Designed miniproteins, single chains, continued (2). Designs and how they scored, part 113

Each design is a single chain, and the fold is of that chain. pLDDT is the mean over its residues in the fold that is shown.

## One batch from the design tools (miniprotein)

Design m7926
Fold by ESMFold2-Fast:
Structure m7926 (fold): chain A 81 residues (1-81)
Amino acid sequence: MSIDELLEEIREKIEKYMPEVSEENLDEFLASIRETAERAIAAGVPQEEVAKVLLEYVEALINKASSEEIKALQEKLYALL
């Protein structure tokens, strides 16, 4: 899966399951995720691992996981950098 395909999948999921998120906030979120993913891949992290961690984070947001669980997944994301 390309980064562009991954970001489109994330956009579609957030639009479907979190309709309260404004288009502006969604665009800022996706831009941040793209930058993180591109930096991780440039650092040698496998694209499959980046996709897995990003999708786990988005699924936690969609499922309204606890702030503690979201924080743990966000730390896992930043650990890829």
Scores: mean pLDDT 77

Design m7927
Fold by ESMFold2-Fast:
Structure m7927 (fold): chain A 92 residues (1-92)
Amino acid sequence: MKYTATVAAGQEATIPLNLELKEPATLRVTASGGSSGTIAVFVLDEDGNVLAAVTVQAGESAEAEIPPGKIAEVRVLADGGSGTATVTVEIK
């Protein structure tokens, strides 16, 4: 599954999922676009617990494992810097 969010510096985007994983999945995050600070991506359950987290800058990719269970949302936070990033989130 593949999702895209656009975030400006200091902004946050939420991707609602309502997804149940029967097996562990890989979170892959790719950031592209203009100058930005650090981009943090969090996978959350229905109670707001962080199941997986990665941190990237524009031009980078990172991966983490997501445990089996229910995913409520992915949050994408652009922390500091300037400009706009396009963030691609893959769950596979």
Scores: mean pLDDT 82

Design m7928
Fold by ESMFold2-Fast:
Structure m7928 (fold): chain A 78 residues (1-78)
Amino acid sequence: NETLKKIKELVEKILEISRKEGTDPQTIRDLENLGHGLLTAVRQKRPVSVLNSIIDAMERLSPESAKPYLKELRELVS
C-alpha cells in the first residue's frame, strides 16, 4: 500500500529530525510507539479523528523543525 509506505517514510523522517535536534531517548521511544500506532490504525481503517489524535500526540512530542512533515502526515490521512 503506497499510503502506508509514505506514512512510514514520514514517521522515519520525524524521528530522524527529532534525534538530530537532541530529543531525549524516552521521547524518541514514545514517538516510535505513536508512529507504530498510527500505521496500525491506518491498516485497521480507523476514523480520521482517531488518526489525527495520534498525530496531535506526535506533534506535542516533536520539535518545531518536524512540523512540515507532521502537516504532510495529516494531509495523507485526511
Scores: mean pLDDT 88

Design m7929
Fold by ESMFold2-Fast:
Structure m7929 (fold): chain A 93 residues (1-93)
Amino acid sequence: KEKVKELMKELKKIVEKVVKELEEKGYNEEAEMLKVSTEHVLKIAEELAEEGKLKEALETLKRFIENLIKLAKEKDIDTSELEKLLKKVEEEL
């Protein structure tokens, strides 16, 4: 549970940076959609972790991070922090 919470906090911080870069580049709709989808994914991961479904919580975070890396690459946003977080999630699986 504690490790999943740490990974969720790291993801939230990285997403805030990606949202700012999207907004600076004029991708305001994508930035808003990312905020909403992030809140939804974090709620799902937290509920799974509270149920003791830690693997499912980590797999949920992994899929979201992979999709976010693809979006960031398409918009010429640096993915280094996201790729580092993805490795941390994979190490816990």
Scores: mean pLDDT 85

Design m7930
Fold by ESMFold2-Fast:
Structure m7930 (fold): chain A 81 residues (1-81)
Amino acid sequence: KKKQAESIREAAKLIREYGDKALAGDTELYRKQILNLAKAIEKRYPEIGKVIREAAETGDREKLDEGVKLLEEYADSIEKS
């Protein structure tokens, strides 16, 4: 429902923001923040959570952007339903 889609979009926004801050210099701090969010997401959305966790573990920005996109697409899917 609408509230669930909003919560998923908020998570996607936070991951994107933490990814940007990691690139700006606080890499270890924001990597840990992304890992914590990925673990929470993986409990409800295991496929998406795993993509984000792997991105944080490997430092793969493209994979992180892919995970954020999957969250946004999933939120869109819920909102349209």
Scores: mean pLDDT 79

Design m7931
Fold by ESMFold2-Fast:
Structure m7931 (fold): chain A 82 residues (1-82)
Amino acid sequence: RPRPGERLLKVMESLYEYFKSHPDKTSLSIEEIIEHLESDEEVPLSATEARVLARMLDKDKDGYVSREEIEEALKELKEIAE
């Protein structure tokens, strides 16, 4: 099994690539994040795991995760993963 930090890093990279492919989007809803993470080919998450992660990323508790929040989380996770 991948270490928790490595799996989370890959999940965050997947979300960041989703934003790159959708440049007109500045935020994703919790439901969009769950759908994307469940359908990911490399690191598919269960609905429960995706929901927990999406809620953790939603710092403003508005039901949306901004591109900036994903970029910040990815940067922090890369520092932890070394």
Scores: mean pLDDT 71

Design m7932
Fold by ESMFold2-Fast:
Structure m7932 (fold): chain A 97 residues (1-97)
Amino acid sequence: MKIQKIELSKEDIEKIRAEFDARIDRLVAEGKLTPEQAELVREAFDALINNDTEKLVEIVKKLHELAKKEGPEAYEIARDLLMDFGVKLVEAEKKKK
């Protein structure tokens, strides 16, 4: 996924973040993500909305290392979730223009 500059209002970011956090909490409750994996995915989302490319790369490396130890399923869920919410951020930005 190509990293793009996010130019959304604080209110729009907070709304999307709340939806993202609710989805993460659901995945943890269903046993699809561990609390450790959920924390890394939340940090990746924060890096994405703040355009912190260096931090995002570091978090992706940590998720990949967890996938090597614990299996690829959680990494695939994290990737798909970040992609889905990445699209939501882009669509919200388009609606502002």
Scores: mean pLDDT 73

Design m7933
Fold by ESMFold2-Fast:
Structure m7933 (fold): chain A 80 residues (1-80)
Amino acid sequence: SRAEVFDLVVEGLLLYSQGKYEEALEKFREALRLAKEIGDEGAKRHIAAVLDEILRGSSSKEVPEELREEFERLREEALE
């Protein structure tokens, strides 16, 4: 359901705030996979917006470059 997608996004944001970047990325991947399965384009756009916000934030400079590239790729995937 859409609520499950948003729950995964919230979990990802919480993990990101704790510096658990790999775990956060996996939660966002799960959220996007579920959004695709249910065909919710609005949920996909929401995930893209959240990832865009993360990538523009100050904490993104603490993320290893390789992992930051993974967040960027996931954002692109969320945009179709």
Scores: mean pLDDT 82

Design m7934
Fold by ESMFold2-Fast:
Structure m7934 (fold): chain A 119 residues (1-119)
Amino acid sequence: ATVFSTSAESGVAVAGAYAGTAPLTLEGTAEADKATKVTFTALVQGATAPATLTLTVEADGKTVTAAPVTAGVGPATASLTVDAGAGTVKATAVLTGADAYGVLAVEIENGKATVTATV
């Protein structure tokens, strides 16, 4: 598998990949320098058939899942904002069901964001 990774200091890290017939997994990690909010935004773009996007965030030993998004043609987004006060915050976005592009963005004001796309 090919792995693509990007990172940002006190900003937004974004990575995306094409999802063919196999599920696409996008992983985001945020490491806070101070108590801060982290926003994870998963986007489906270019779907020609119904695609399902699920976004799950793990923070402070708790897992929060955004409502699943079914995307037809055009863009659709799922977003979750969490408080980053303990260790690392991780997100997993999974895109299934269509030939589409999946993108994950991680925004942090005080710390480092990283997004990894595995194809």
Scores: mean pLDDT 73

Design m7935
Fold by ESMFold2-Fast:
Structure m7935 (fold): chain A 60 residues (1-60)
Amino acid sequence: MDFEELSRHLREGVEHTRQGDWEGASRHYREGARHMSRIYGEDHLGARNLRWTADRLEKR
């Protein structure tokens, strides 16, 4: 279930980025990071990278 939710949020994040919706993309990447942390642990590089990407998009 977490893998399906992770995949969905990553796909939505990419789609919102293509539409120029940085706020929507940020929300989806942040949720993706939360799911990735649950699957692989909080120290996982992928989860950390998704949080960094979400934070960067919010600054735009």
Scores: mean pLDDT 78

Design m7936
Fold by ESMFold2-Fast:
Structure m7936 (fold): chain A 114 residues (1-114)
Amino acid sequence: SLADHIAKQIADKGFVVIDVRSKEEFEEDHIKGSINIPLKDIENPEVLAQLPKDVEIIVHSKSGGRSKKAAEILKKAGFKNVYALPGGVEALKTQPLALKYLTSKTVESFYYEP
């Protein structure tokens, strides 16, 4: 479940990584162990009920636009510890140390479907 994968990320690294790109983009290439919640689904009450308010949430997209919007939406919904990753996945391809920091060794990737 979404909640199970959130709990696994918190146990693994102390924060949550959310990919707000489309499911199709996520299936092609993504950060290992990341949770996919497309931007269109981020305000779903079921999603908001499962996201932690006391843990850091890092949101990313392809180039930063969608993740910036997702972070603003989540902050308005009461999630104050939310950070949009600048430059998104494209920038991470040029920064292997940052990519390793966001990557989970033992946590499986998850696709959210409403």
Scores: mean pLDDT 79

Design m7937
Fold by ESMFold2-Fast:
Structure m7937 (fold): chain A 76 residues (1-76)
Amino acid sequence: SELERLLQEARALIEKIRSNPDLPDEELERLANRVKEIGEFLIKYGGTEKAKELGQKLIAEAEAALAEVKQKRAAA
Protein backbone atom coordinates (compact mmCIF):
# COMPACT_ATOMS: atom_id res chain seq x y z
CA SER A 1 0.00 0.00 0.00
CA GLU A 2 2.84 2.44 0.79
CA LEU A 3 4.57 1.53 -2.50
CA GLU A 4 1.28 2.02 -4.40
CA ARG A 5 0.78 5.45 -2.76
CA LEU A 6 4.31 6.58 -3.70
CA LEU A 7 3.87 5.37 -7.29
CA GLN A 8 0.50 7.15 -7.57
CA GLU A 9 2.04 10.36 -6.14
CA ALA A 10 4.99 10.20 -8.57
CA ARG A 11 2.77 9.55 -11.60
CA ALA A 12 0.39 12.38 -10.63
CA LEU A 13 3.35 14.78 -10.28
CA ILE A 14 4.77 13.79 -13.70
CA GLU A 15 1.33 14.35 -15.27
CA LYS A 16 1.04 17.73 -13.49
CA ILE A 17 4.39 18.81 -15.00
CA ARG A 18 3.31 17.77 -18.51
CA SER A 19 -0.20 19.26 -18.18
CA ASN A 20 0.92 22.61 -16.71
CA PRO A 21 3.90 23.89 -18.76
CA ASP A 22 2.97 27.47 -17.74
CA LEU A 23 3.93 26.86 -14.09
CA PRO A 24 6.99 28.83 -12.86
CA ASP A 25 10.34 27.05 -13.37
CA GLU A 26 10.84 26.83 -9.58
CA GLU A 27 7.51 25.00 -9.18
CA LEU A 28 8.16 22.62 -12.12
CA GLU A 29 11.61 21.81 -10.69
CA ARG A 30 10.09 21.29 -7.22
CA LEU A 31 7.57 18.78 -8.65
CA ALA A 32 10.32 16.96 -10.57
CA ASN A 33 12.57 16.89 -7.48
CA ARG A 34 9.76 15.25 -5.48
CA VAL A 35 9.47 12.49 -8.13
CA LYS A 36 13.27 12.04 -7.98
CA GLU A 37 13.08 11.73 -4.16
CA ILE A 38 10.47 8.97 -4.55
CA GLY A 39 12.67 7.25 -7.17
CA GLU A 40 15.77 7.45 -4.97
CA PHE A 41 13.76 6.13 -1.99
CA LEU A 42 12.74 3.06 -4.05
CA ILE A 43 16.34 2.49 -5.19
CA LYS A 44 17.76 2.71 -1.63
CA TYR A 45 14.98 1.16 0.45
CA GLY A 46 12.72 -0.83 -1.93
CA GLY A 47 14.72 -4.00 -1.28
CA THR A 48 14.05 -5.60 -4.70
CA GLU A 49 15.45 -5.38 -8.23
CA LYS A 50 11.96 -4.34 -9.44
CA ALA A 51 11.86 -1.45 -6.94
CA LYS A 52 15.32 -0.29 -8.12
CA GLU A 53 14.17 -0.44 -11.77
CA LEU A 54 10.96 1.50 -10.94
CA GLY A 55 12.98 4.14 -9.07
CA GLN A 56 15.37 4.57 -12.01
CA LYS A 57 12.42 4.86 -14.44
CA LEU A 58 10.71 7.50 -12.27
CA ILE A 59 13.88 9.62 -12.15
CA ALA A 60 14.24 9.33 -15.95
CA GLU A 61 10.54 10.21 -16.50
CA ALA A 62 10.84 13.30 -14.25
CA GLU A 63 13.89 14.50 -16.22
CA ALA A 64 12.10 13.82 -19.53
CA ALA A 65 8.97 15.73 -18.42
CA LEU A 66 11.07 18.76 -17.40
CA ALA A 67 13.03 18.63 -20.68
CA GLU A 68 9.78 18.44 -22.69
CA VAL A 69 8.30 21.46 -20.89
CA LYS A 70 11.50 23.53 -21.24
CA GLN A 71 11.67 22.62 -24.95
CA LYS A 72 8.07 23.81 -25.45
CA ARG A 73 8.91 27.12 -23.72
CA ALA A 74 12.01 27.61 -25.91
CA ALA A 75 9.86 27.04 -29.03
CA ALA A 76 7.21 29.56 -27.87
Scores: mean pLDDT 83

Design m7938
Fold by ESMFold2-Fast:
Structure m7938 (fold): chain A 88 residues (1-88)
Amino acid sequence: SEEEQIAAAEKALQPLEEPYLELGRRFREALEDPSTPKEEVRRIAEEILELLEQMEKVVRELLSPELQKQFQEYLKELKKALEKLLAE
């Protein structure tokens, strides 16, 4: 059922949500601290991109094309939130 697909996707995304938010926080703090090496900022950004790829893979594998549209909007909001943190 659609409810089972959504529940499975939410369960699979839960372990990725906390690391994503934590990396976003670290990335913001690194950008705000002028003593942070550029290599460290780049490393954090690369880790964020890897998590986003994993989240997109979960959506593609567990959801029908119709349900994928709803989670694509969810992922878009997460990316938007990250970009807002980076702009501050």
Scores: mean pLDDT 75

Design m7939
Fold by ESMFold2-Fast:
Structure m7939 (fold): chain A 106 residues (1-106)
Amino acid sequence: MDRLLALVRELLELARESEESLAHYVVVRDGRLEVVGADERIPPEDLARAVPLFFALDPALRERSEALLAEIERLLAGVPTAEAEALHAALQAEVTRELRRLGAAV
């Protein structure tokens, strides 16, 4: 958990520094945690519970954002199905706290 939360915090801070960002969402699908891009169709029930991750589009920050997102996706793919809902809830709480700290409205 601690490493995942640290990576999520770093990703959100990079998105804050960027003039443009793309929304990605952490959702629970078939008992698995998955990262879904903004261009993918998300069912309303999944979207209502989705945890927002923001990806920096500024060229100077993009490579680091891509590396962080890839590591987050790798860690989420390794989460057991029995732990997916609890981890999703913990991520939602932490991302909400971090977005408030960075001055984002949630």
Scores: mean pLDDT 75

Design m7940
Fold by ESMFold2-Fast:
Structure m7940 (fold): chain A 100 residues (1-100)
Amino acid sequence: PLEEPDKEKAEEYARLAEKAYKEGRIPEAVGYVILASSYGRTPLLELLVAEMKGEVYEKQGKYEEAIKAYRKAAEIARELGDEEKAKELEEKIAELEKKL
């Protein structure tokens, strides 16, 4: 259990995880997610984990699971004020629903 979260370090590692994931460096992205979570819980980390799970499920053809993950990611993106990301995720959900 975390006794005293370091929000700045959690957000820094969450951003490094996002960058690594976008660059296809999956083991590094996972490592940064673990580091971020060890420093604290952040909405950015939760958004990234939900989005990553959505993409993994989508690539595996698990569209129902992907939709659930992307819906959670879109909700967090809206809470963060990232309307562009929320819209992108809603468009992905609509496309995946056509495959159900």
Scores: mean pLDDT 80

Design m7941
Fold by ESMFold2-Fast:
Structure m7941 (fold): chain A 100 residues (1-100)
Amino acid sequence: DIVVTTAASVTVKEGEDVNITATLSGLEKYEYVTVIWNFTKPGSSETESILATVPKSETSYTLTITNAKKSDTGTYTAVVITPDGESATGAGTKLTVVDA
């Protein structure tokens, strides 16, 4: 089974950089997978997608948010898609950007 593990929540001060890391497992039969980071704003049903392709040798994929803004506050969810149509979704990471 493909498993995607992320932190449940992360807090960062405005103007600082933060990393959200997805740890991937169960990818041994694949040479490459697609990782999508989905961003959902608080109180919104709209989802924005950030796309990346990850080699099978990578066991983690890190989304880096530089110079964090209050508008970066929301839920970040990692979705892994395989070439044969399997997918796995992480539980989601709630990012909170607080005053500096």
Scores: mean pLDDT 77

Design m7942
Fold by ESMFold2-Fast:
Structure m7942 (fold): chain A 92 residues (1-92)
Amino acid sequence: MTAKEVLEELRKGVEEVENDPSQLKSPSSERHYEIIKKVLEGKDLSEEEIKAMNEVEKLLYEELKAIVKGEDPEEVREKMEKEAEKIYEEKL
């Protein structure tokens, strides 16, 4: 799958949430939505916004920025999956 195809799917997800905000069931979902929306708009998060993120939200932000830069979405996903596994293993 190309970076363009992944970004298009993310844009559709943002539109679906904008049409039905009730899909945002938790504060975590709302934060993920805000990160995705800002990255798709070509906006950088401030240092303060980045510091306020948890590890999962930081991984999401880095993944989206890499995809926007035209990195291979499959390679980015594999890297993020390994980082997520480390976070879960460290907590267990």
Scores: mean pLDDT 69

Design m7943
Fold by ESMFold2-Fast:
Structure m7943 (fold): chain A 103 residues (1-103)
Amino acid sequence: TNQQRVQELQQKLDEISKLFNEAVRAIMNKAPLSEVQKILDKLKTLAIEALPEMEADVNALTDFALEAWNSPDDITFARHLATAVLLGSGIQFEIQIKIRQLE
């Protein structure tokens, strides 16, 4: 049972990592808001399923990612994107810790 839970969390972590990289790329390329929102909605759902205790951080990640996409200037863009990246890295690290605790 623990080994199965570890495999399920690892699969979620791998998908979260891919979606996070896809979201950053879409934001940097100024993709349509509908595309960015779709990626972030999938990321949010999976991240909250993996770490329900980190829901506030997941919400902050998606909010800062959207603020980066809407940024009026390069400095505001860089600050919001950097914050989103730090939050995304933290969430992924917490999932890795959860996996390690189940082993």
Scores: mean pLDDT 88

Design m7944
Fold by ESMFold2-Fast:
Structure m7944 (fold): chain A 96 residues (1-96)
Amino acid sequence: DLLKQAEELLKKAKELFEEAKKLFREFLKTDDPEKQKKIIEKLEEIIKELEEILKELKKLLEEQPDNEKIKKLLLEAEELLGIVEFLLAIAKRVAK
């Protein structure tokens, strides 16, 4: 079931998004440059994992191009990636 595979991929994306939010909160609480650098590296790892999830979701949509449910799940995952990319951009700008 392609829809079930897409739902499992979005669930993984949401878990990665929660981890990114946690890491960004830890970033805001620390003045240690080494800790900030490690958090930025972890956020970059999460972005790569989200990009792979989007690639898999796009492949599922290519198999059923008219599946509106898979389209909605893909759009939600794209929004999560965009938010994490924005958090990374802020972290890189304010890092010491």
Scores: mean pLDDT 90

Design m7945
Fold by ESMFold2-Fast:
Structure m7945 (fold): chain A 97 residues (1-97)
Amino acid sequence: SDAAKETLVAIAEEARFEEVSEEEFVEAVILFQEDPYALYKRNPELYYLISTALVLAPVLGLEDLANRLKSRDLKVREEAARELYRWLRELLAEAKA
C-alpha cells in the first residue's frame, strides 16, 4: 500500500489538492459518478486523482467508501466523498511530515 499512497500523493500534488475545498471536491466526486467525461473536461487533474483513488481503493482500505460512492442515496454519496477528501488531506499531511 506504500506504493499506492506514494502514487496518490504525486497525483494530488499535480492536482493542487491543497487548494481544493471540501465542497469543490464533493461536487467533483458526484460529477465523476454521474458524468466522468464532464469532470475530465472541467478538471483533468482532479479526475485522475479521484479515478486513481477509486482504482486503488482495495489496497488502501477504502473499499467500503468506494462502494458507498455508488449508492442511489445522494446524501450517502456526499458523505463518502467528504470522507475521501479528509482521508486524502491526512495522507498529504503525513507525506509532508
Scores: mean pLDDT 87

Design m7946
Fold by ESMFold2-Fast:
Structure m7946 (fold): chain A 69 residues (1-69)
Amino acid sequence: MLTEEEKRLLLEALGGDPSFVTDYNVFKAVNKAKEKGVTPEDIRERLRARGVSDETIEKVVEYFEKASK
């Protein structure tokens, strides 16, 4: 499971609203991104560009990959 901070990073990487971090908002943003064709590598590149650590990037990407509709 992601921490609130890791969920915020994922929302920012997906172009979502990081002001209100809930499991529902994260789930909604992930599904919308998957429908638009956002890949795990797109998220890695976006988080890396923000200076996020490789450990955190892989944790966030794993969550994105495992999230179902």
Scores: mean pLDDT 77

Design m7947
Fold by ESMFold2-Fast:
Formats: C-alpha cells, structure tokens, sequence
Structure m7947 (fold): chain A 107 residues (1-107)
C-alpha cells in the first residue's frame, strides 16, 4: 500500500468517525504530496477547497460540495480556486500524527 493510499484511508476513517476537520487535513496532505494524481482526486480537491471557502462542517455538506464540483467540471466551468489553502491545511498533519493514526487503524 502506497503512502498516498494510507493517507486516503486515514481520511476515510476520520470521515466515518465524524472528524471532518481531521479528515480534510489528511485529504489535503494526500493531494499536495502527489502532483501526478488521478483526475478523481481533482474532484475531491475542488470539493475540499469549496468546503474551506464556505466553512462547511459536516460530511454531508462536504459530499454535496464534491458533487457540485463534479457538475461544474462536466459543464466546463472552472472554479478558479487557488491550492494555497490546501497547502496550509496539509502542513497541520505531522508525521508523528500519521504514525499514530496508522497504528490506530492497523494500516
């Protein structure tokens, strides 16, 4: 399992636990560390940027933001969002926290 896959699995576990803030930090870290990511991560990136811009607080609101971002991309509408908020959010996850969460989730 790659480091990216581990970060994405920790994000999913945090989403399942209702820890949206921590889940978004791990998702941002996975996106920022891997510039050659697949297109589906761009939809998650756009949804995360919308969640940060509009201060969304629930998993359902985040999932709705991702669905909205997919719809806009399919309509050829560019959101014009900067990745800077993602880079700042990604820095909030330390390597020590990643090691602790990997042990916690058995990854």
Amino acid sequence: MSRREKLLLIAEKKFQEGKLDEAMKYLARAIVEFPDHPEWLDYLRDGLLLALKYKLTTRQQFENAVAFAIGLRNANIDLGLSDEPLRELAKEVTDEQIEEDLKKYGL
Scores: mean pLDDT 80

Design m7948
Fold by ESMFold2-Fast:
Structure m7948 (fold): chain A 73 residues (1-73)
Amino acid sequence: DDDIKKKIEEYKDLEEEANKYLTESARNKNLSKKLFGDPSKIEEGRKLEELAKEYEKKSKELKDKATKLKDDI
């Protein structure tokens, strides 16, 4: 039962972390779109767009880990 409880906690932690990365990705995408409206800020917008893609990638990796852990519960 303690092993199952630990796996449930790890699953929840992975899901929470994945959701945080997804939220940060969305925020950076929105900010990037705003910056692309200003020709002087295009380079800053591109950096935020790349950061958003990295956060989406991390979110997917964490969700995949959570799903595998859930299957083992």
Scores: mean pLDDT 83

Design m7949
Fold by ESMFold2-Fast:
Structure m7949 (fold): chain A 87 residues (1-87)
Amino acid sequence: SALEKQIAEYKKLAAEAQATGKEELKIEAAAKAALIEKEDVRKIIENGDVIPKEVQLKSLENFLKLREEDGDEEGVEKVKKKIEEIK
């Protein structure tokens, strides 16, 4: 699927950023994580994908804000729970 392709590309970028320490790759990985966030951050986490903790938290905080703006109380509660589990 399109989401699976984005996750695979993100994993490759994140691994290369971690290995090289290059700021450009860290920014690219963060941008990719933000795109995945719009599609299904919860599914990525549930699948046990390795995402840097700081990137996961930032993505979840942005997703939380979007859920709050949409008035999705149940989604807000679930995202808050995931943020606390990752901290």
Scores: mean pLDDT 64

Design m7950
Fold by ESMFold2-Fast:
Structure m7950 (fold): chain A 61 residues (1-61)
Amino acid sequence: SILERYNSLPDSVVQEVHDRIRQLIADSDKRSETLSPSDQRKLAVKTTGEALRMIGDEIDA
């Protein structure tokens, strides 16, 4: 349902969201370089949550 709605968005909107998520992941990866495995997992969960919020905002728009 959510993924189906996301996949139905215009290609330009999907690309913009992908670019923002790509930047978010890159920033997260840079921060994770010196973190413990448990802290890396916490950061990954936070990053995933932010990505899902970005997708949700576009679906709700």
Scores: mean pLDDT 78

Design m7951
Fold by ESMFold2-Fast:
Order: structure tokens, then sequence, then C-alpha cells
Structure m7951 (fold): chain A 71 residues (1-71)
């Protein structure tokens, strides 16, 4: 599951629980435009679930999530 792999990578890079990132990813709608996968953990670091969901829905597309899942 791409979301489970993304949540794991985000957890490892931010220090927040994997469950936090899974919740944000499940609530988010994929965006039309994406940020670089390498920059995504730093951009999401310190955000709440609601803030991360909003960011993901505005700025992060499926391609970026797949790239992060491969890390």
Amino acid sequence: DVRERVARVLSERTGDPEEKWLEALERATPAESSVDAEKLPALLAGLSVDEATAFLSRHVGEATLRELAAM
C-alpha cells in the first residue's frame, strides 16, 4: 500500500508516529501539482494532522507520494 509506505517514510524523517501520517494521507485529496518528494518530509515536519491534510490536498499529487514511497 503506497499510503502505508509514505506514512512510514514520513514517520522516520519527522519523528512523529506512522499513524499520524496515515490519518492525514487517508483524509487528503490528491493535488494537480506536486512538490519534490525529497522536500516533502521537511515541509510536513511539525504540522498537525489537519494541517498536513490541508497541505497534501493543496500541493501533493499521487506521483510525489509514489516517489516518496520508493525511498
Scores: mean pLDDT 80

Design m7952
Fold by ESMFold2-Fast:
Structure m7952 (fold): chain A 85 residues (1-85)
Amino acid sequence: MEELKKIEEEVKKLYEETLEKLKTSSVEEAQKLFNEFFDQLGKLYDEAKKIADKENTEEAKKLLTQFGTLVYQYITSLLGYVLKK
């Protein structure tokens, strides 16, 4: 539980920090930052899945599903920002 919540907070921080960096970056730099962000999100999601599988509770499974939704939303948000830049 606590570990899954911590990972969710790390994902939110990563999103916010990446968005701030994108505001001052060039187009080429922005594309690189987006790719790095995507790779980091994938790793955090895999870690969250392993924790949820270990706990094997309904609550952990629901948090993992919510995490996946948040990851998707953050990716689409950043992609939209890069395309406008």
Scores: mean pLDDT 76

Design m7953
Fold by ESMFold2-Fast:
Structure m7953 (fold): chain A 92 residues (1-92)
Amino acid sequence: VEKVKKRIIALIDTYLAGVRATESPEVAAVIEKYFEKLKEELEKAKSLEEMKEVIEKIFGELIAELKALGDDATAGRVEALKDAFLSLVDNS
């Protein structure tokens, strides 16, 4: 569990490092808010199943908010990242 958490948090940090350079300030702030929440909730997860539940919930909320802002391209990129994180948990 801890090894997978560390891997996912590292991927979040890598994505966040680029988000301010590629997205508008409004979109970047939304992504940062949800990814900080994701990191917080992942630290609390005690099983792979809890990690999957956290990923599905927080990414689902982020994707919905990005679509509501009309940023379907960023929503699509975030959905691909969600699928990558779920794959990491499933292959652990």
Scores: mean pLDDT 80

Design m7954
Fold by ESMFold2-Fast:
Structure m7954 (fold): chain A 68 residues (1-68)
Amino acid sequence: MSDAELEELARELMELTGLSREAALQAVRALAESKDPVVIAIARAELRRAGLTDEQLEELLARIEELR
C-alpha cells in the first residue's frame, strides 16, 4: 500500500470520526502493516471509540485488504 493510499484512507477516517491526521494515519498503518493481533485489536478499539461503526470498520478492513 502506498503512502498516498494511506493518506486518503486517513482523510476519510478524519471526516467520519474527527480524529487528528496523525491518529488516523497511525490507525490505518496498524491495520494495514501490523502482523501483531494485539496492535490490530487496539487500532480497531480506538476507531470504534472515535465513533466508527462496526459496518464502517469492516468496510475499511476490506479496502485495506484489496490494496495489499
Scores: mean pLDDT 79

Design m7955
Fold by ESMFold2-Fast:
Structure m7955 (fold): chain A 79 residues (1-79)
Amino acid sequence: MTRSDALTLGLATAIATVNSLEKLTMQDAQDFVDLAISYLRKGAPLSDVLAVLDTVKAKAETQENIDLADQGKARALAL
């Protein structure tokens, strides 16, 4: 398994975890945004990182969680 493959698998696991949550808390949203950005810094594909952030946004029921996901996407695109 390449380093990129391992990072992609980690991000796919994060997406599955977010989708399994009954409710996304603000702490969950922050943790998954930070995880996605950390993986991008480690060399994960931008498309896989954006998929995690889009999943967080889709699961968000509050404006605060939507804003966290959107800020995460802006940070990812700036890197």
Scores: mean pLDDT 84

Design m7956
Fold by ESMFold2-Fast:
Structure m7956 (fold): chain A 67 residues (1-67)
Amino acid sequence: GKMEKRKEILKLIGEILRTMGEILDLEQRLSEVPSTDTVTRSELQQQIEKLREERKRLMEKLRELDK
């Protein structure tokens, strides 16, 4: 029903906000890493990309529910 749909939407919004916060924290850490530390930069970039893919998946689910 409409109530179950609203609960699922709110849950997805919460997960999207969590991924956004984690991305922001990792981007801040990346900005503090020297350009010469290619290993740490690569690891942080991979974590950011994984979170961006998760956020994209969650946003697609939200879009389908909001139809």
Scores: mean pLDDT 85

Design m7957
Fold by ESMFold2-Fast:
Structure m7957 (fold): chain A 77 residues (1-77)
Amino acid sequence: MTEKEKFEKEVAEAKKELATFPPEVQEAGLRYIEILRKVFDALLAGDLATAQALLEEGRPVGAEFARLADAAQERRE
């Protein structure tokens, strides 16, 4: 399997897990996954500057997803 195939398989599993969360967490998670996919594509192209810029732009999105996911898990208990 190529690195791209492995990444797409992980994305599919992550989306399946996201489907068990509330819609707000799903939306934030899907948005973050799209940023990670762009970062992965930049890294495969050897474009470290673009990958770093995308990670910085995605940092607030990742933080929001983490907060929503943690809150959803707390409410499940």
Scores: mean pLDDT 79

Design m7958
Fold by ESMFold2-Fast:
Structure m7958 (fold): chain A 89 residues (1-89)
Amino acid sequence: SSELIAQAQRMVEATEAALAGVRAYISTLPNLSEAQKAAIDQALAQVEQAIANLREAIKSGDPQQILAAMRQLQAAVQALQDVLKPIVP
């Protein structure tokens, strides 16, 4: 339980740091289409929601909730990476 909580906390911290980097990078990109901006905004919002869900799962101390929230966050991060692939060669 304590090991799982520590792992989940590290995942939150690493993902928040990565999101800050992604936002900074996107702000430097010229000529993003409206469709690309919308897809990025949606993917970023999903990652932020998954982080919030994982923080609540950590507070609950329930291993099943923590594992489910960790899987949700991993899926949201993968979706963001897939949206960014055609933008970052």
Scores: mean pLDDT 87

